# Ledger of designs, part 54: designed miniproteins, single chains, continued (3)

Each design is a single chain, and the fold is of that chain. pLDDT is the mean over its residues in the fold that is shown.

## One batch from the design tools (miniprotein)

Design m9976
Fold by ESMFold2-Fast:
Formats: structure tokens, sequence, C-alpha cells
Structure m9976 (fold): chain A 61 residues (1-61)
């Protein structure tokens, strides 16, 4: 489960790897609001704030 793996990596501070797993989760289920939210959060941790805001907005829709 790429969503679960992404969450584990996010908790470990492995943000670039977490982003890759959240993108895989979205490739399997593009409407996964949880994956949109946590992808945004991981991008924010990497300092990619404008991208993070965009993905978090998709989670709220």
Amino acid sequence: DPLLKGLQLLAEGRYEEAVRHFREALARDPDNAQAHYFLGLALRRLGRTEEADRWEAKAAA
C-alpha cells in the first residue's frame, strides 16, 4: 500500500521518498483525498510551499 508506506516515510522525516509513494498512491486512485493532503504536507516540509498549497486544496475538495 503506497499510501501507508508514504505515511511511514513522512513520520521518519524521509520527505522526498514519502512524496514518491504518495504520487504512486494517486496514480492508483486519483481521487484519494488523504494522498492529496499528505503529498501537500510532504512538499511543505521540503520547502515547496506553492505546490503544497495546491495539493492540500485538492484534498479539501
Scores: mean pLDDT 79

Design m9977
Fold by ESMFold2-Fast:
Structure m9977 (fold): chain A 117 residues (1-117)
Amino acid sequence: NPLLEEIRRLAEELGLPEVVEAVERLEEALRKGDKEAIEEALERLREIATRELERLIKETPDSKLSVSRYIAYRLLIVGLEVSLEIWRRSGFSEKALEEVLLEIVQLLREIKELSTL
């Protein structure tokens, strides 16, 4: 899946090895059609994004805290929560999954660009 590979690449560039692991779990779960494993992988990505946001707040001096970076991480968390809700209620269609993965790619790219400014 090209979008999953792009998420892995962006996660590696951002220094988020736990995201790489979670994406590998998601890819395997999707390959097997394991609905419980898909849910667990998406929830794991949400937990990682939440923990990373908390780390940025704790470890970044107030003078360097970027509102844009904060918003980007919050949007990623919300996007993952919406993805879980869609999965639980309707099941993932191929198109819905592609839209979810594309949104994650776009948000990770934004986080990366903001982290290099």
Scores: mean pLDDT 75

Design m9978
Fold by ESMFold2-Fast:
Structure m9978 (fold): chain A 61 residues (1-61)
Amino acid sequence: EYLKKAEEYKKKSIEYAKQGDMVKAYEYLKKSAKYLEKAGVSRDEILTVIEELSNKMSSLQ
């Protein structure tokens, strides 16, 4: 359940980044990270995912 919500928020963050709405993109990125934490994903892995998504969102500009 939490992993599914994390994936949904990750998808929304990318969609908003494509639209140029970086405020909403980062809001959904933070929500995704919170659900990864609730799913028991390690802090180190969450930081890696955030870094990868942040770089991907930057490449969309």
Scores: mean pLDDT 77

Design m9979
Fold by ESMFold2-Fast:
Order: structure tokens, then sequence, then C-alpha cells
Structure m9979 (fold): chain A 60 residues (1-60)
């Protein structure tokens, strides 16, 4: 559902605020899948982009 996608996105933002780039990336990846299930392809694409950027930060 959109509510589950939004909750996953919120968890990702909180993790990123704490400097947990890996955890943030995992939450945004989950949010992307949930947005896609809900038919919100634009939000899914944004969440996937955020996850990719956070994964690059986690790899440093």
Amino acid sequence: SLAEAEAARARGLRAAGEGDWRGAAEHFRRAAALYEEAGDLASAARARGAAASLERLAAL
C-alpha cells in the first residue's frame, strides 16, 4: 500500500539523518518496491534513485 511505501521512505530518511547510509539504502529500496506495487511509478523511480546514491555513499 502507499502507506507502507511512505513508512519505508520515512525510515530511510531517518537512517540517512543518522548517517546509516546502508540502512537508508535498504529502506529506500523497500519503499521503491512498495510504490511500484501501489502503481506509483514516479515515487518508485525516485526511491530507487535515492537507494542507488545511498549505496554509493555506503561503499566509501
Scores: mean pLDDT 88

Design m9980
Fold by ESMFold2-Fast:
Structure m9980 (fold): chain A 70 residues (1-70)
Amino acid sequence: SAREKELVAKVEEELREAERLAAEGRLSPEELRAAAERARGLAELLKEKGYDEAARALEEAARRLEELAA
């Protein structure tokens, strides 16, 4: 659906920006964990809809964000 594609694109862009800012030390650990939680929630929804590739990418991004928050 168009809504799902829009949501995936927005989350992907937000996670990419968060990862970049985290690499520069511009995001707090709490903000990084919040971004990871959003990514995991979206991945769960996408798996249910059969978007396995997008879900896997979000899960990987969430793990990286959590590692950066540690």
Scores: mean pLDDT 78

Design m9981
Fold by ESMFold2-Fast:
Structure m9981 (fold): chain A 84 residues (1-84)
Amino acid sequence: MVAEQVLKQVEAAIKKAEEFAKKGDLERAIELLKQAVKEAEELIKEAEKIAKEFGVDAEELRKAAEEGKKKLEEALKKMEELKK
């Protein structure tokens, strides 16, 4: 299911960022998370547009993308604080 794939991609991105941070490469970790947040934002907008335009239920996809974005933003905040 597409929503499950979104959550898996978010988890993979966070895990990769944590691995970069462990190695002291906080800049790459931050860049990876910022890119993932932008992708999640785009997916939320696309899901809302599809639901409106085609009258289909995109709630699960939108919810997964919103939850994913929240997790990515929390991880990004942690990495940015470590870079300080």
Scores: mean pLDDT 77

Design m9982
Fold by ESMFold2-Fast:
Structure m9982 (fold): chain A 66 residues (1-66)
Amino acid sequence: KEELEKKFKEILDTGVELLKAAMDLVIARRQGASPEEIARLEARIDELVKKHNELVKEYEKLKQSL
């Protein structure tokens, strides 16, 4: 159960980072940020999405082992 709790916290933390990154992108677009800055924010979001999906998959696998 502790392993499930740890993995769930990692999922939540990554989800919060994703939300923050998405909001940063919206703000940057509204403020007329450079294409380079927008591209960096999009790359950060892509990285966080991949990490989040991997953590969810690991959590599902761990849960099925119970």
Scores: mean pLDDT 83

Design m9983
Fold by ESMFold2-Fast:
Structure m9983 (fold): chain A 68 residues (1-68)
Amino acid sequence: SHAMAEVARAVGLVFKKKGDYETAAEMFRLAVELDPEDAEAWRNLAEALEKLGRLEEAEEARRRAEEL
């Protein structure tokens, strides 16, 4: 549901603030799986993936956000 996607995004933001980009990326991935039209969740996923050096996955996530 959108509510569960919002919770996943919020948890992702907490871990991002802590510098735990691995957990943040997992939470943002869950958020976009639950709500694929959440451009903010796609942007946050891309940023977390960039911090992890997963540049191709980050570019795909950023493209998804831009298509919305």
Scores: mean pLDDT 88

Design m9984
Fold by ESMFold2-Fast:
Structure m9984 (fold): chain A 78 residues (1-78)
Amino acid sequence: SASEEAQLKAEIRAIQQEIAELAKKIPQDELQAIEQEAIEEMKRWLAENPEASRLEFLQAYKAVLQKALARLKEKLAE
C-alpha cells in the first residue's frame, strides 16, 4: 500500500542519515569496502528477483542498509 511504501521510505531515509553521520568517522578505504559489499549484495538480490515489486525492493534495500549500518558501528567499536 501507499502507506507501507511511505513508511519504508521514511525508515530508509532515517537509516541513510545515520550511515552518513557515522561514515564521517570511518577511514575512506574501510568505508569504500563496506559500501562495495552493500552494492554487490543489492545487485545479487536484484538479479535473483527480476520481477520484485516496489515494496519488496524497498524492504530488501532497507535490510541491506541496516547491515551496512551495523558494519559501520562495528568498525567504530574497534
Scores: mean pLDDT 87

Design m9985
Fold by ESMFold2-Fast:
Structure m9985 (fold): chain A 65 residues (1-65)
Amino acid sequence: SMAEQLEKNRKITELINEMLKKAKEVAKEKGDEAGLKVLEEGARKLAADPETSETGKKLVADLEA
C-alpha cells in the first residue's frame, strides 16, 4: 500500500540521516577523509541490503563521481 511505501521511505531516510550525522562527527574528530569513509561504507552497506539496494547503489555512484 501507499502508506507502507511511505513508512519504508521514512526508515531509509532515517538511516541516511544517521549515516550523515556519524560521518560529520567522525570528520570533526578525525578529518574530512575519515568522515567520507564512513559515508562510503554506509552507502555500500545499503547497496548490499536487498531492501535498500536501489538507494544504496545510487549513493555509491554519487560518491564515486
Scores: mean pLDDT 80

Design m9986
Fold by ESMFold2-Fast:
Structure m9986 (fold): chain A 84 residues (1-84)
Amino acid sequence: EAEEILRRLEEFVERVGRRAEELIATGNATAAARARALLDSLEGARTAVRRALETEGPEAARRVLEELERVLEEGLAQIEREAA
């Protein structure tokens, strides 16, 4: 179970990271700045999910991951809309 959650976390980080890097590459300064801030937030997300897994277990870690996925995906989508 822990392995599944960590795999899902890394897949999420890779997916969001790629989209953020694409935004940085577009040359829109505002979108690039926000995308860089979101990339910084991915480190916090990794730490939060890992801590929840270690202290509360896999079910709590899954809930934390799901919430972070919602928040960061929404943030990324907003940046993408502003970059268009």
Scores: mean pLDDT 81

Design m9987
Fold by ESMFold2-Fast:
Structure m9987 (fold): chain A 78 residues (1-78)
Amino acid sequence: MTEEERKKLEETLTPKEVFELEVLEGVEAVAEAVYNVVKKKLEEKKDEESLKELEEEYERVLENIKKAKEKLLEEIKK
C-alpha cells in the first residue's frame, strides 16, 4: 500500500479500524522481514529442507495476513 492510498484510507476509516489495520500491517512487516531472512539463508544453504519448509510456512502466513486485510476492507465497505 502506498502512503497516498494509506492516507485516503485513514480519512475513510474510524480510529478503531485504522488501529486494526496498523496491527495487521505491523504483523505483515515482521513476517516479511523473517521471510526475507529465510529466503537469503536458503540461497546460501542449498538443500536445507528445514529452511525450505520455513519459507513455505511464512508464504502461507503472509497470504493469510493479506486475506485478513482484504476481508477487513470488504467488511468496512459493506
Scores: mean pLDDT 74

Design m9988
Fold by ESMFold2-Fast:
Structure m9988 (fold): chain A 71 residues (1-71)
Amino acid sequence: MKIDELAERVRQALLAAGVPEELADKIAETFRKLLENGDKEGAIALLDQARADFGLDPATVEELKAEVEKL
């Protein structure tokens, strides 16, 4: 499913940034739940916060935000 694919991409981006697996799983799950509830603004805010807190690749964050907007 498209939402599950996006959540997995968020999880992989967090792991690539050095976020521990347990925390990456929790953040990806929160992101998935926001999208399942139709909260695109919350999902985008979560991506911006993860970029600020963990130093996620800006290009990856921009791509993920664009995919959320297409939902």
Scores: mean pLDDT 85

Design m9989
Fold by ESMFold2-Fast:
Structure m9989 (fold): chain A 63 residues (1-63)
Amino acid sequence: MTPDEVAKWLRDRGDTLLKKSDDNLNNSKINLKNGDIDTAKTLQDIGDTNRNRSNLLYEMADS
């Protein structure tokens, strides 16, 4: 695999995790509205983790 192919793979994976983060955060808001505070907090924590992982993958791709 070429360095450019690795960088593209890292960015594509980062994009996937960013989308998952957005989905988790949106689902967290829905659960909070429904009164499921524990589920909402869990989804927020997962969303934040996925966003942090996405940012690390983008940094690796740009290195």
Scores: mean pLDDT 85

Design m9990
Fold by ESMFold2-Fast:
Structure m9990 (fold): chain A 65 residues (1-65)
Amino acid sequence: SEEIKELEEEIRELERRLEELRARLAELRADPAADPAEILELEIEIGVLELEIAVKKLVLEKLKK
């Protein structure tokens, strides 16, 4: 199904973005001079992205059945 392929590609793209954001968060957390506000903003972005990925994965499982 084309819909399944498109959704799988969207999930892969979001997961790649999530990895990049997590790497950035790790860098900021390792830096004692890092801005706490930047850390908080990144944590929120990661949380929103994780939720988006979770929802898309639920839709994908429904389409596969």
Scores: mean pLDDT 88

Design m9991
Fold by ESMFold2-Fast:
Structure m9991 (fold): chain A 63 residues (1-63)
Amino acid sequence: MSDEEMARNVELAAEVAREEGHDVDRVLKMMALTLHARGHERAAEHALSLMSPETREEVRREL
């Protein structure tokens, strides 16, 4: 799966989480950490870009 496809899946997951009333930042945080661990750096950075600034700072400290 390409990084572009993974980034698209991140956007879709964020949209679904928002529609269902889940914590979007929490979902994106878990995705960013998982994608980074698997070497999908572009998709991980895309997930970071969709987070609130506060959550993004926290996740960047873990990466």
Scores: mean pLDDT 80

Design m9992
Fold by ESMFold2-Fast:
Structure m9992 (fold): chain A 64 residues (1-64)
Amino acid sequence: SVKEKVEELKKLIEEGKIEEALELLRTLRGQLDPEMAKEIVELARKKRDAATLVELKEFGLIPA
């Protein structure tokens, strides 16, 4: 489910598995609600995961 994929994505970001996190995030394109997107953005900012933040911006989930 989308929720299970979001939890796995958060785990990958916490563990610094950037490539695996990006691959999983791309499968979620168009499936994330604003609250899920916000949680991922906040975690990526905390972990300084610039690659995930760039991908989320390209999805339109981060304002300019």
Scores: mean pLDDT 78

Design m9993
Fold by ESMFold2-Fast:
Structure m9993 (fold): chain A 68 residues (1-68)
Amino acid sequence: MPTLADALRELARKYGVSDETIDRIVALAEQGRPGEALRLLAEETGKSLDEVMRDVEKIYVELKKKYK
């Protein structure tokens, strides 16, 4: 099953965030700190937290379909 860390990695790549920053975001989510991971992604992209949360949900749904 895809995880929130998987969805955050895909979203960060889609936003054009650097691999180093993606690794930091994923590490926070894997450490049980998903709120900090979402906030870091929002800060790095200049997007609102609400926008990032909505986009993460869309990516998570699409990943679930690919894991058929």
Scores: mean pLDDT 82

Design m9994
Fold by ESMFold2-Fast:
Structure m9994 (fold): chain A 68 residues (1-68)
Amino acid sequence: AKAATPEQGRAIHDFLVEELGLSPEKAEKAVVALSNGESDPERLSEMAGLSREQAEKAIEKAKELGAV
Protein backbone atom coordinates (compact mmCIF):
# COMPACT_ATOMS: atom_id res chain seq x y z
CA ALA A 1 0.00 0.00 0.00
CA LYS A 2 1.07 3.62 -0.61
CA ALA A 3 2.30 5.52 2.45
CA ALA A 4 0.44 8.77 3.16
CA THR A 5 2.38 12.04 2.82
CA PRO A 6 3.07 14.03 6.02
CA GLU A 7 0.60 16.67 4.78
CA GLN A 8 -2.15 14.07 4.27
CA GLY A 9 -1.48 12.55 7.69
CA ARG A 10 -1.69 15.95 9.37
CA ALA A 11 -4.89 16.88 7.51
CA ILE A 12 -6.53 13.60 8.63
CA HIS A 13 -5.27 14.10 12.21
CA ASP A 14 -6.63 17.67 12.33
CA PHE A 15 -9.99 16.48 10.95
CA LEU A 16 -10.25 13.70 13.55
CA VAL A 17 -9.39 15.99 16.49
CA GLU A 18 -11.28 19.14 15.40
CA GLU A 19 -14.35 17.75 13.58
CA LEU A 20 -14.86 14.34 15.27
CA GLY A 21 -13.60 15.36 18.74
CA LEU A 22 -11.05 12.56 19.07
CA SER A 23 -8.14 12.75 21.50
CA PRO A 24 -4.76 13.41 19.82
CA GLU A 25 -3.65 9.90 20.88
CA LYS A 26 -6.62 8.18 19.17
CA ALA A 27 -6.25 10.39 16.09
CA GLU A 28 -2.55 9.43 15.82
CA LYS A 29 -3.40 5.70 16.03
CA ALA A 30 -6.04 6.15 13.31
CA VAL A 31 -3.59 8.03 11.03
CA VAL A 32 -0.97 5.25 11.47
CA ALA A 33 -3.54 2.54 10.60
CA LEU A 34 -4.84 4.48 7.57
CA SER A 35 -1.25 5.13 6.39
CA ASN A 36 -0.68 1.35 6.47
CA GLY A 37 -3.67 0.85 4.13
CA GLU A 38 -6.40 -0.05 6.64
CA SER A 39 -9.76 0.57 4.89
CA ASP A 40 -12.09 -1.58 7.02
CA PRO A 41 -14.10 0.55 9.50
CA GLU A 42 -14.47 -2.33 12.00
CA ARG A 43 -10.73 -3.04 12.14
CA LEU A 44 -9.84 0.67 12.29
CA SER A 45 -12.32 1.05 15.18
CA GLU A 46 -10.60 -1.80 17.07
CA MET A 47 -7.05 -0.61 16.31
CA ALA A 48 -7.54 3.07 17.23
CA GLY A 49 -10.34 2.81 19.81
CA LEU A 50 -12.86 4.66 17.64
CA SER A 51 -16.60 4.23 17.25
CA ARG A 52 -17.68 2.58 13.99
CA GLU A 53 -19.06 5.93 12.75
CA GLN A 54 -15.78 7.74 13.59
CA ALA A 55 -13.80 5.01 11.78
CA GLU A 56 -16.05 5.30 8.69
CA LYS A 57 -15.61 9.10 8.60
CA ALA A 58 -11.83 8.77 9.04
CA ILE A 59 -11.63 6.36 6.05
CA GLU A 60 -13.87 8.66 3.95
CA LYS A 61 -11.60 11.65 4.72
CA ALA A 62 -8.48 9.61 3.88
CA LYS A 63 -10.00 8.60 0.52
CA GLU A 64 -10.97 12.22 -0.29
CA LEU A 65 -7.34 13.26 0.30
CA GLY A 66 -6.01 10.34 -1.78
CA ALA A 67 -4.23 8.78 1.21
CA VAL A 68 -5.93 5.37 0.70
Scores: mean pLDDT 77

Design m9995
Fold by ESMFold2-Fast:
Structure m9995 (fold): chain A 60 residues (1-60)
Amino acid sequence: MKDALYEALITSVEATLRLVGAPEEEIEEKRKELEKNKDELADKVLASKEAGLAAAREIG
């Protein structure tokens, strides 16, 4: 499951950087940084998602 969250995070970051016209080198640097901390980032995303789901349960 953490791998799926990590892949989603990487895809979102890559898509965002591409949308704002960031160079390929910057995108690659970001990917490497995320890979280095993937377990920690996945845990943070999961914790944030739980908080977000609690807040979003009613309105948003």
Scores: mean pLDDT 68

Design m9996
Fold by ESMFold2-Fast:
Structure m9996 (fold): chain A 69 residues (1-69)
Amino acid sequence: LTEEQEREVIVALAEIYLTLAKQALEKGDYESAIEMARKAIELARQAGEFGKPVLEDAERILKQAEEKL
């Protein structure tokens, strides 16, 4: 993979984990929501500027899930 393709894959994976975190949060599975949100945050940070939207959303989901525990 080229550097650009690797970045695109990382962003896509971050988006997948963010979606899983949102689903878990809505189902009341706060532990899974926290785990998935943390993975999304880590991947989004690796993507730098391209990960910022996912990072912001994932941080919000993480905070909401932690408040429920």
Scores: mean pLDDT 85

Design m9997
Fold by ESMFold2-Fast:
Structure m9997 (fold): chain A 72 residues (1-72)
Amino acid sequence: MERAEKLVEGTLAGLAHAHGRSLDDFTPEELKALKRELAKRFAEAFERIYQLDGDPEYKKLAEEFRELAEKY
C-alpha cells in the first residue's frame, strides 16, 4: 500500500505546486477528500488497464488504491 499512498500524495503535492498553492492552505478534511478522490480514480484507471492488458500487477494496484480510498 505504500506505493499507492506515495503516488496519491505525490500527485496531490504536484498539483498544488503547479497551481502555486501550499498543501497547508487546505483543511485536513479537504486534503482527506482530495486524497480519497484521487485514490478512487487511480483504482478505476488501473482496473481498466488490467482489463485491456491482463497484467496482474495492474489488478493489484487497483486493489491497493481501492483499499486506500476506503481508509480516507
Scores: mean pLDDT 79

Design m9998
Fold by ESMFold2-Fast:
Formats: sequence, C-alpha cells, structure tokens
Structure m9998 (fold): chain A 55 residues (1-55)
Amino acid sequence: SNEEAARYSAEQAEKAAKAAGADEEGVRFARMMGLSGKNAEDANLKAAGAVVLAA
C-alpha cells in the first residue's frame, strides 16, 4: 500500500542517513523526505538523504 511504502521509504532514508553519519537533525530530515512520498525510488531516496545530511 502507498502508506506502507511511504513508511518503508522513510525508514530506508533514515537508515541511509545514519549510515552516512548524520546527526539527529539530519536523520529527521531524511525521514521526513521519505514520508513525503516516494512510490518506488529508493535509489533516489538514498541520494536525497545524503544531500539533506550535508545541509
């Protein structure tokens, strides 16, 4: 379902941010990006997570 997909994407973005060494705020931003709706682009989510972490 789209809701489960969004949550899964949020968790993957959060995990990617943590793996990249993001602090709590960076992880929060990554999760919010995931939650805002990815239907099928985890690769793009990982890249976006890294960018948010750098911000």
Scores: mean pLDDT 64

Design m9999
Fold by ESMFold2-Fast:
Order: sequence, then C-alpha cells, then structure tokens
Structure m9999 (fold): chain A 89 residues (1-89)
Amino acid sequence: DEEERRRLMSEANERMARLLRAMAEHSPDERVREVFLEEARIFEEAAKEGKSVNILDRFEETLRRARELGMSDEEIGALFRRAVEELRD
C-alpha cells in the first residue's frame, strides 16, 4: 500500500517534469522556457529523492510566472494541450 502510493507519487512527479519540459520546448519566449525548465528540474529531483511535492501549488505558481512574463491564458492553455498531446503520442 505505502509502496504503491510512493510509486504513484514518483510517477506523478516524473509526469509533471515531462509536461513542463514539453511546455518549455514549445514556448516562444526564452524567459518562459527557462521558467518551465527550472520547475521541471525541481520535479525531477523530487521524484529521485522520493519527496512529496504540492504539485498543484507549484504548477499554479509556474503558470503565474509565465503570465507575469506576458503570456495570456489562451497561450498557456495552448502550450498545455500541445505538451499533453506530445506526451500521449
């Protein structure tokens, strides 16, 4: 039970890191790319170290930083959908 829960948490962190890297790849602005890549590395380290991370809170903060750099909600939504499509393939 606990092992299964830890596995799911690790998988969630790894999936979030991949999502953020894909969003970075499709980001037109280099500063936005850096924000997503930096956050992806944090999730990668959390997954490796078995740390629990507030995924929703960190993702929301990352999107807020992207908005502060001039991205609209529509642009952020488009990046999210593109990244999800790429990961599902």
Scores: mean pLDDT 82

Design m10000
Fold by ESMFold2-Fast:
Structure m10000 (fold): chain A 68 residues (1-68)
Amino acid sequence: MSEEEKQELLRLIGEILDLIGDILELEQKLKKTTDPEEKKKLKEKIEELEKELEKLKEKIKELEEKLK
């Protein structure tokens, strides 16, 4: 693995950890929320962040495949 590939991997891992943190915060807020409209908005935000997380996981897989 090159230093550039290693730096990119570390950057992607950092972005994943940040997204996981954001998702967990929104999930905790969702559990405490009683308003139906606020629940809907929180669920939509969580879904968007989960889609971004899947895209970052795909980029990591692409980097792993390049190492073969």
Scores: mean pLDDT 81

Design m10001
Fold by ESMFold2-Fast:
Structure m10001 (fold): chain A 62 residues (1-62)
Amino acid sequence: SSMKEEFQRLVNRAARAVVEGDMERAEELAREAEERSGKRVTVEPIVDDNGNTLARVTVEPA
């Protein structure tokens, strides 16, 4: 239970960092989520048609 909660917090913080333009922080948090879960976590910025930066987070089985 607590490990799932920590994983979700790391993923949410990584997504927030992407939206804020801090890609270094986003990648660090994604790597921590991978280490804790054994899953592959990828975070990337997406720009919508209005110029807003969104985060795409992909979680895959390792």
Scores: mean pLDDT 83

Design m10002
Fold by ESMFold2-Fast:
Structure m10002 (fold): chain A 62 residues (1-62)
Amino acid sequence: SSLEREIVILEATIAVLKAAIDFEKELYEKTGDPKFKANAEELEEQLRELEKKLKELEKKLS
């Protein structure tokens, strides 16, 4: 179904976003540049919204 497809795509998107957050955090640890910390925090907000959407879609599937 379109719902199952949307869930799979969203899970893949979340995985990529988590990798991006880890990369920004690693750059912050290595450089101390607050820009990388700010980037990670912005991406973490986006991650929270996508995870919330995923939970809502999974509830509709149940």
Scores: mean pLDDT 89

Design m10003
Fold by ESMFold2-Fast:
Structure m10003 (fold): chain A 80 residues (1-80)
Amino acid sequence: MVKLTVVLPDGSQVTLEVPESTTLLELVEIIAETLGLSEEEKEALLKVVEDRPDLTAKELAEITNGVINVAELITAGKNR
């Protein structure tokens, strides 16, 4: 299990605990369900992860020091 701190668009934080083998595609589903994201927000996140869909939660935690800024990712996805 790996712990990820997710920063929401309103600036609040939630901690997710997922298997190390969880892919970015699977993680987007978990985040969308947990945070109640709109379909548009979910589509924006999917666009961001399409270049690295097989990246694991363990790899992501190592890259981000365990912090994911969902607001920033949604903005990046919408601008694609």
Scores: mean pLDDT 77

Design m10004
Fold by ESMFold2-Fast:
Structure m10004 (fold): chain A 88 residues (1-88)
Amino acid sequence: KVKATVTVTVSTSLGTETVTQTLDVEPGQNITVTVTVSQLKTTITVTVTVPPPGETLTQTQTFLLLPPGVNDPSKQVDATVTVTVTVE
């Protein structure tokens, strides 16, 4: 097994959240990372594949999120989630 550092950054118009975790993983394994967007009181989950040792993987996904108590799709907020995986 190898040590992988996973950094998840969520950027919205309401602010930026960053979470960092260190995991024991296998290269080529899929890992699932969950991040809470405090300003929107919601949770985003992303899945990334562990790169080979000595490599870094960056994956970006965009989500449309509704603020708490809002049921209008025209009020959705763009959330950009960037996941960086570095394997030592």
Scores: mean pLDDT 75

Design m10005
Fold by ESMFold2-Fast:
Structure m10005 (fold): chain A 55 residues (1-55)
Amino acid sequence: GDSAERATLAGAGAVARAGAGELTPEEAQKIAYDGGEGESARKNAEAARRGALLA
């Protein structure tokens, strides 16, 4: 649904910005969490944190 799509886009954007050196993993996690809602926000925040650490 739209909420899952929104959370995915927010997480992808946060990871991309972290990879560019604009964000820390913690900032990427917070942006992904704030960009989504409920369970999707939690899952996306965890994924964004991991992605930022690997970027």
Scores: mean pLDDT 67

Design m10006
Fold by ESMFold2-Fast:
Structure m10006 (fold): chain A 95 residues (1-95)
Amino acid sequence: MEALRRLRELTERLEKAVQEALDNPENYKKMAEEVRKIAEELQKLADELRGVNPELAETARQLADIARKVAEALQKAYETGEPLPLEVEVPDVPL
C-alpha cells in the first residue's frame, strides 16, 4: 500500500511536469530537470521493491524509463526549438 501510494504520487508528479511544459514551453529545461529527478526516484523505488514486490518494482522501473525518455524529449525541444513529441505514453498505475 505505501509503495503503491509512492508510485502513484511519482506518476502524478510526472504528469503534472509534462502538462506544465506543454502549457509553458519556456519551462522545458526546468521540467526536463524535474522529470529527470522523478526518474531517479522511480528507479530507487524499483530497486527497493525488487525483493519485496517484483511486479510493482517492474512497473516503477518501466515508469523510470519513460520518465528518462520524457526528460530527453523536453531537453531536445529546449535545445532545438522543435515541438515536444506527442508519442510519449505514461502507463496506468495498477490500482
Scores: mean pLDDT 76

Design m10007
Fold by ESMFold2-Fast:
Structure m10007 (fold): chain A 61 residues (1-61)
Amino acid sequence: MVSQEEIELTLAWLGEYLDKANVPEEVKEEILERLREALEANDVDRAREIVDEALELAKKL
């Protein structure tokens, strides 16, 4: 079970990572919103998929 604190820390970490990679703000917000929904639903597999896709996107920019 993911705590609210862990959710907020995960979102903050990924947000900073995407900002450093110069991902557009609109794309970043969309990714973070999807990740929040997956984490709040305790869908760990979906959350992992979203993070992996976001990191791959950042590497290509």
Scores: mean pLDDT 80

Design m10008
Fold by ESMFold2-Fast:
Structure m10008 (fold): chain A 68 residues (1-68)
Amino acid sequence: GEELLKKAREAYKNGDYEKAVQLFEEAIKAGAKLTPEDYRMLARAYYKLGDFKKAAEYSVKAAELILK
């Protein structure tokens, strides 16, 4: 899971939002524990791809992890 998160973060920083989304989703399926920052990156990547519903869902998830 950790290697997938590292690759997802690198893809996001490089502006490769499609690859970032793919790698973050694979990390989640593999049982990786995402940080609030990881969920914010995933939300922004979905926003850049025009998936506003998923962007909102992951933005809420990031906020919930900070508040709990």
Scores: mean pLDDT 84

Design m10009
Fold by ESMFold2-Fast:
Structure m10009 (fold): chain A 92 residues (1-92)
Amino acid sequence: SREEQAAALAARATAELLEALRRGDVEGAVEVALRLADELLALGYSASEVYAILSAVFARVRAEVPAEQQPLADEVTRIVMDYLHDRVEAEE
């Protein structure tokens, strides 16, 4: 059920990210992604596993946004993944 819970959280976060990006809400999109990261850590995933899951979520989001929204999706991805990379490096 941990894997099923993680999949449900990722699906919810993907939908919320798409909605935030449609509004041009970069800050809200970052908050959604960081909340997903915290929820995955609470389920017992490592920082490296959380990084991999969020990378997959952002790849799906980028594929689903219109071309005009891709720069905003890339900016949110950069902010969140840079933060998580620093966290992974600090853990190791």
Scores: mean pLDDT 85

Design m10010
Fold by ESMFold2-Fast:
Structure m10010 (fold): chain A 59 residues (1-59)
Amino acid sequence: SFTDQLNTSQREVAERAGVSVGTVSAVGRGTADPSDPRAQAVEDTLIRDLTLGRLPRRP
């Protein structure tokens, strides 16, 4: 299912960014504090993963 694919991607991003899956989910929903260095790490990891690997494209 779609949710299974998204959950796998979130876990991978969380592991590489060194944060919790909840932090990745919050960044994806736009509810994370943008001044939080963990949220910044997630954004940096997503940019790198989109460049180096194939992640589900965000609409």
Scores: mean pLDDT 68

Design m10011
Fold by ESMFold2-Fast:
Structure m10011 (fold): chain A 68 residues (1-68)
Amino acid sequence: MELEEARKKLQEVSRRLEEAVRAGKLTPEQRERILELLEEADRALKKGDAKKALELAREAERLLREAE
């Protein structure tokens, strides 16, 4: 279930990022950092490292929350 949890979190954060970008709520620097974390999380997920993927996705969510 950890792999599914990581995938679900990555999807949720990706959707929120798209909404925040469309709403103009992020600086270019904030958007780039969040995208980097999401890309790293996706790479970890593809390697089967669910724990790392989840941790990275949660860090991206934290940065996104701070930008709101």
Scores: mean pLDDT 81

Design m10012
Fold by ESMFold2-Fast:
Structure m10012 (fold): chain A 72 residues (1-72)
Amino acid sequence: GLKELAEKVKAAALELVDMLKAGVPLEELERRNERLLEELKPLVEEVKDEKPSEELKAEGAAFTAELEARVA
């Protein structure tokens, strides 16, 4: 479901942010991002026909703020 996908996306994004903060080269970050996207594709395909709820959209905005704070 969308909740499971959202949680996996959050975990993946936080991992990439942590790698960025650790000074990992951009090329390695891009490779890691590509692998994470491939891992998430099956879940995205399962829910692609579902419309995001207002709640899920709000969670997305909140998560973006969390990422910005973690990157700072």
Scores: mean pLDDT 73

Design m10013
Fold by ESMFold2-Fast:
Structure m10013 (fold): chain A 90 residues (1-90)
Amino acid sequence: YLKEGKLEEAEKEAKKELEEAKKKGDKKGEAEALDKLGDVYEAQGKLDEAIEYYERAGEIYKSIGDMEKALESYLKAGMLALKAAVEKVL
């Protein structure tokens, strides 16, 4: 749906948001930026990277008590892990 240039721009934006959140100690912002990076890598077809970022986002959401967001991020990671596993079997 998004053009290639838009995905690259979104990746750069999400990485900047992640750096800002880490500098501020904003755990919620850090998790949100990691989840955005997962979305960007998924849209690019980079499933292994997307899984990693979704899992990291879920861990931070869980650590701050946002169980709903943690479950959403873990579910995204789990669904992509199944897709990657099917590809490796074929």
Scores: mean pLDDT 81

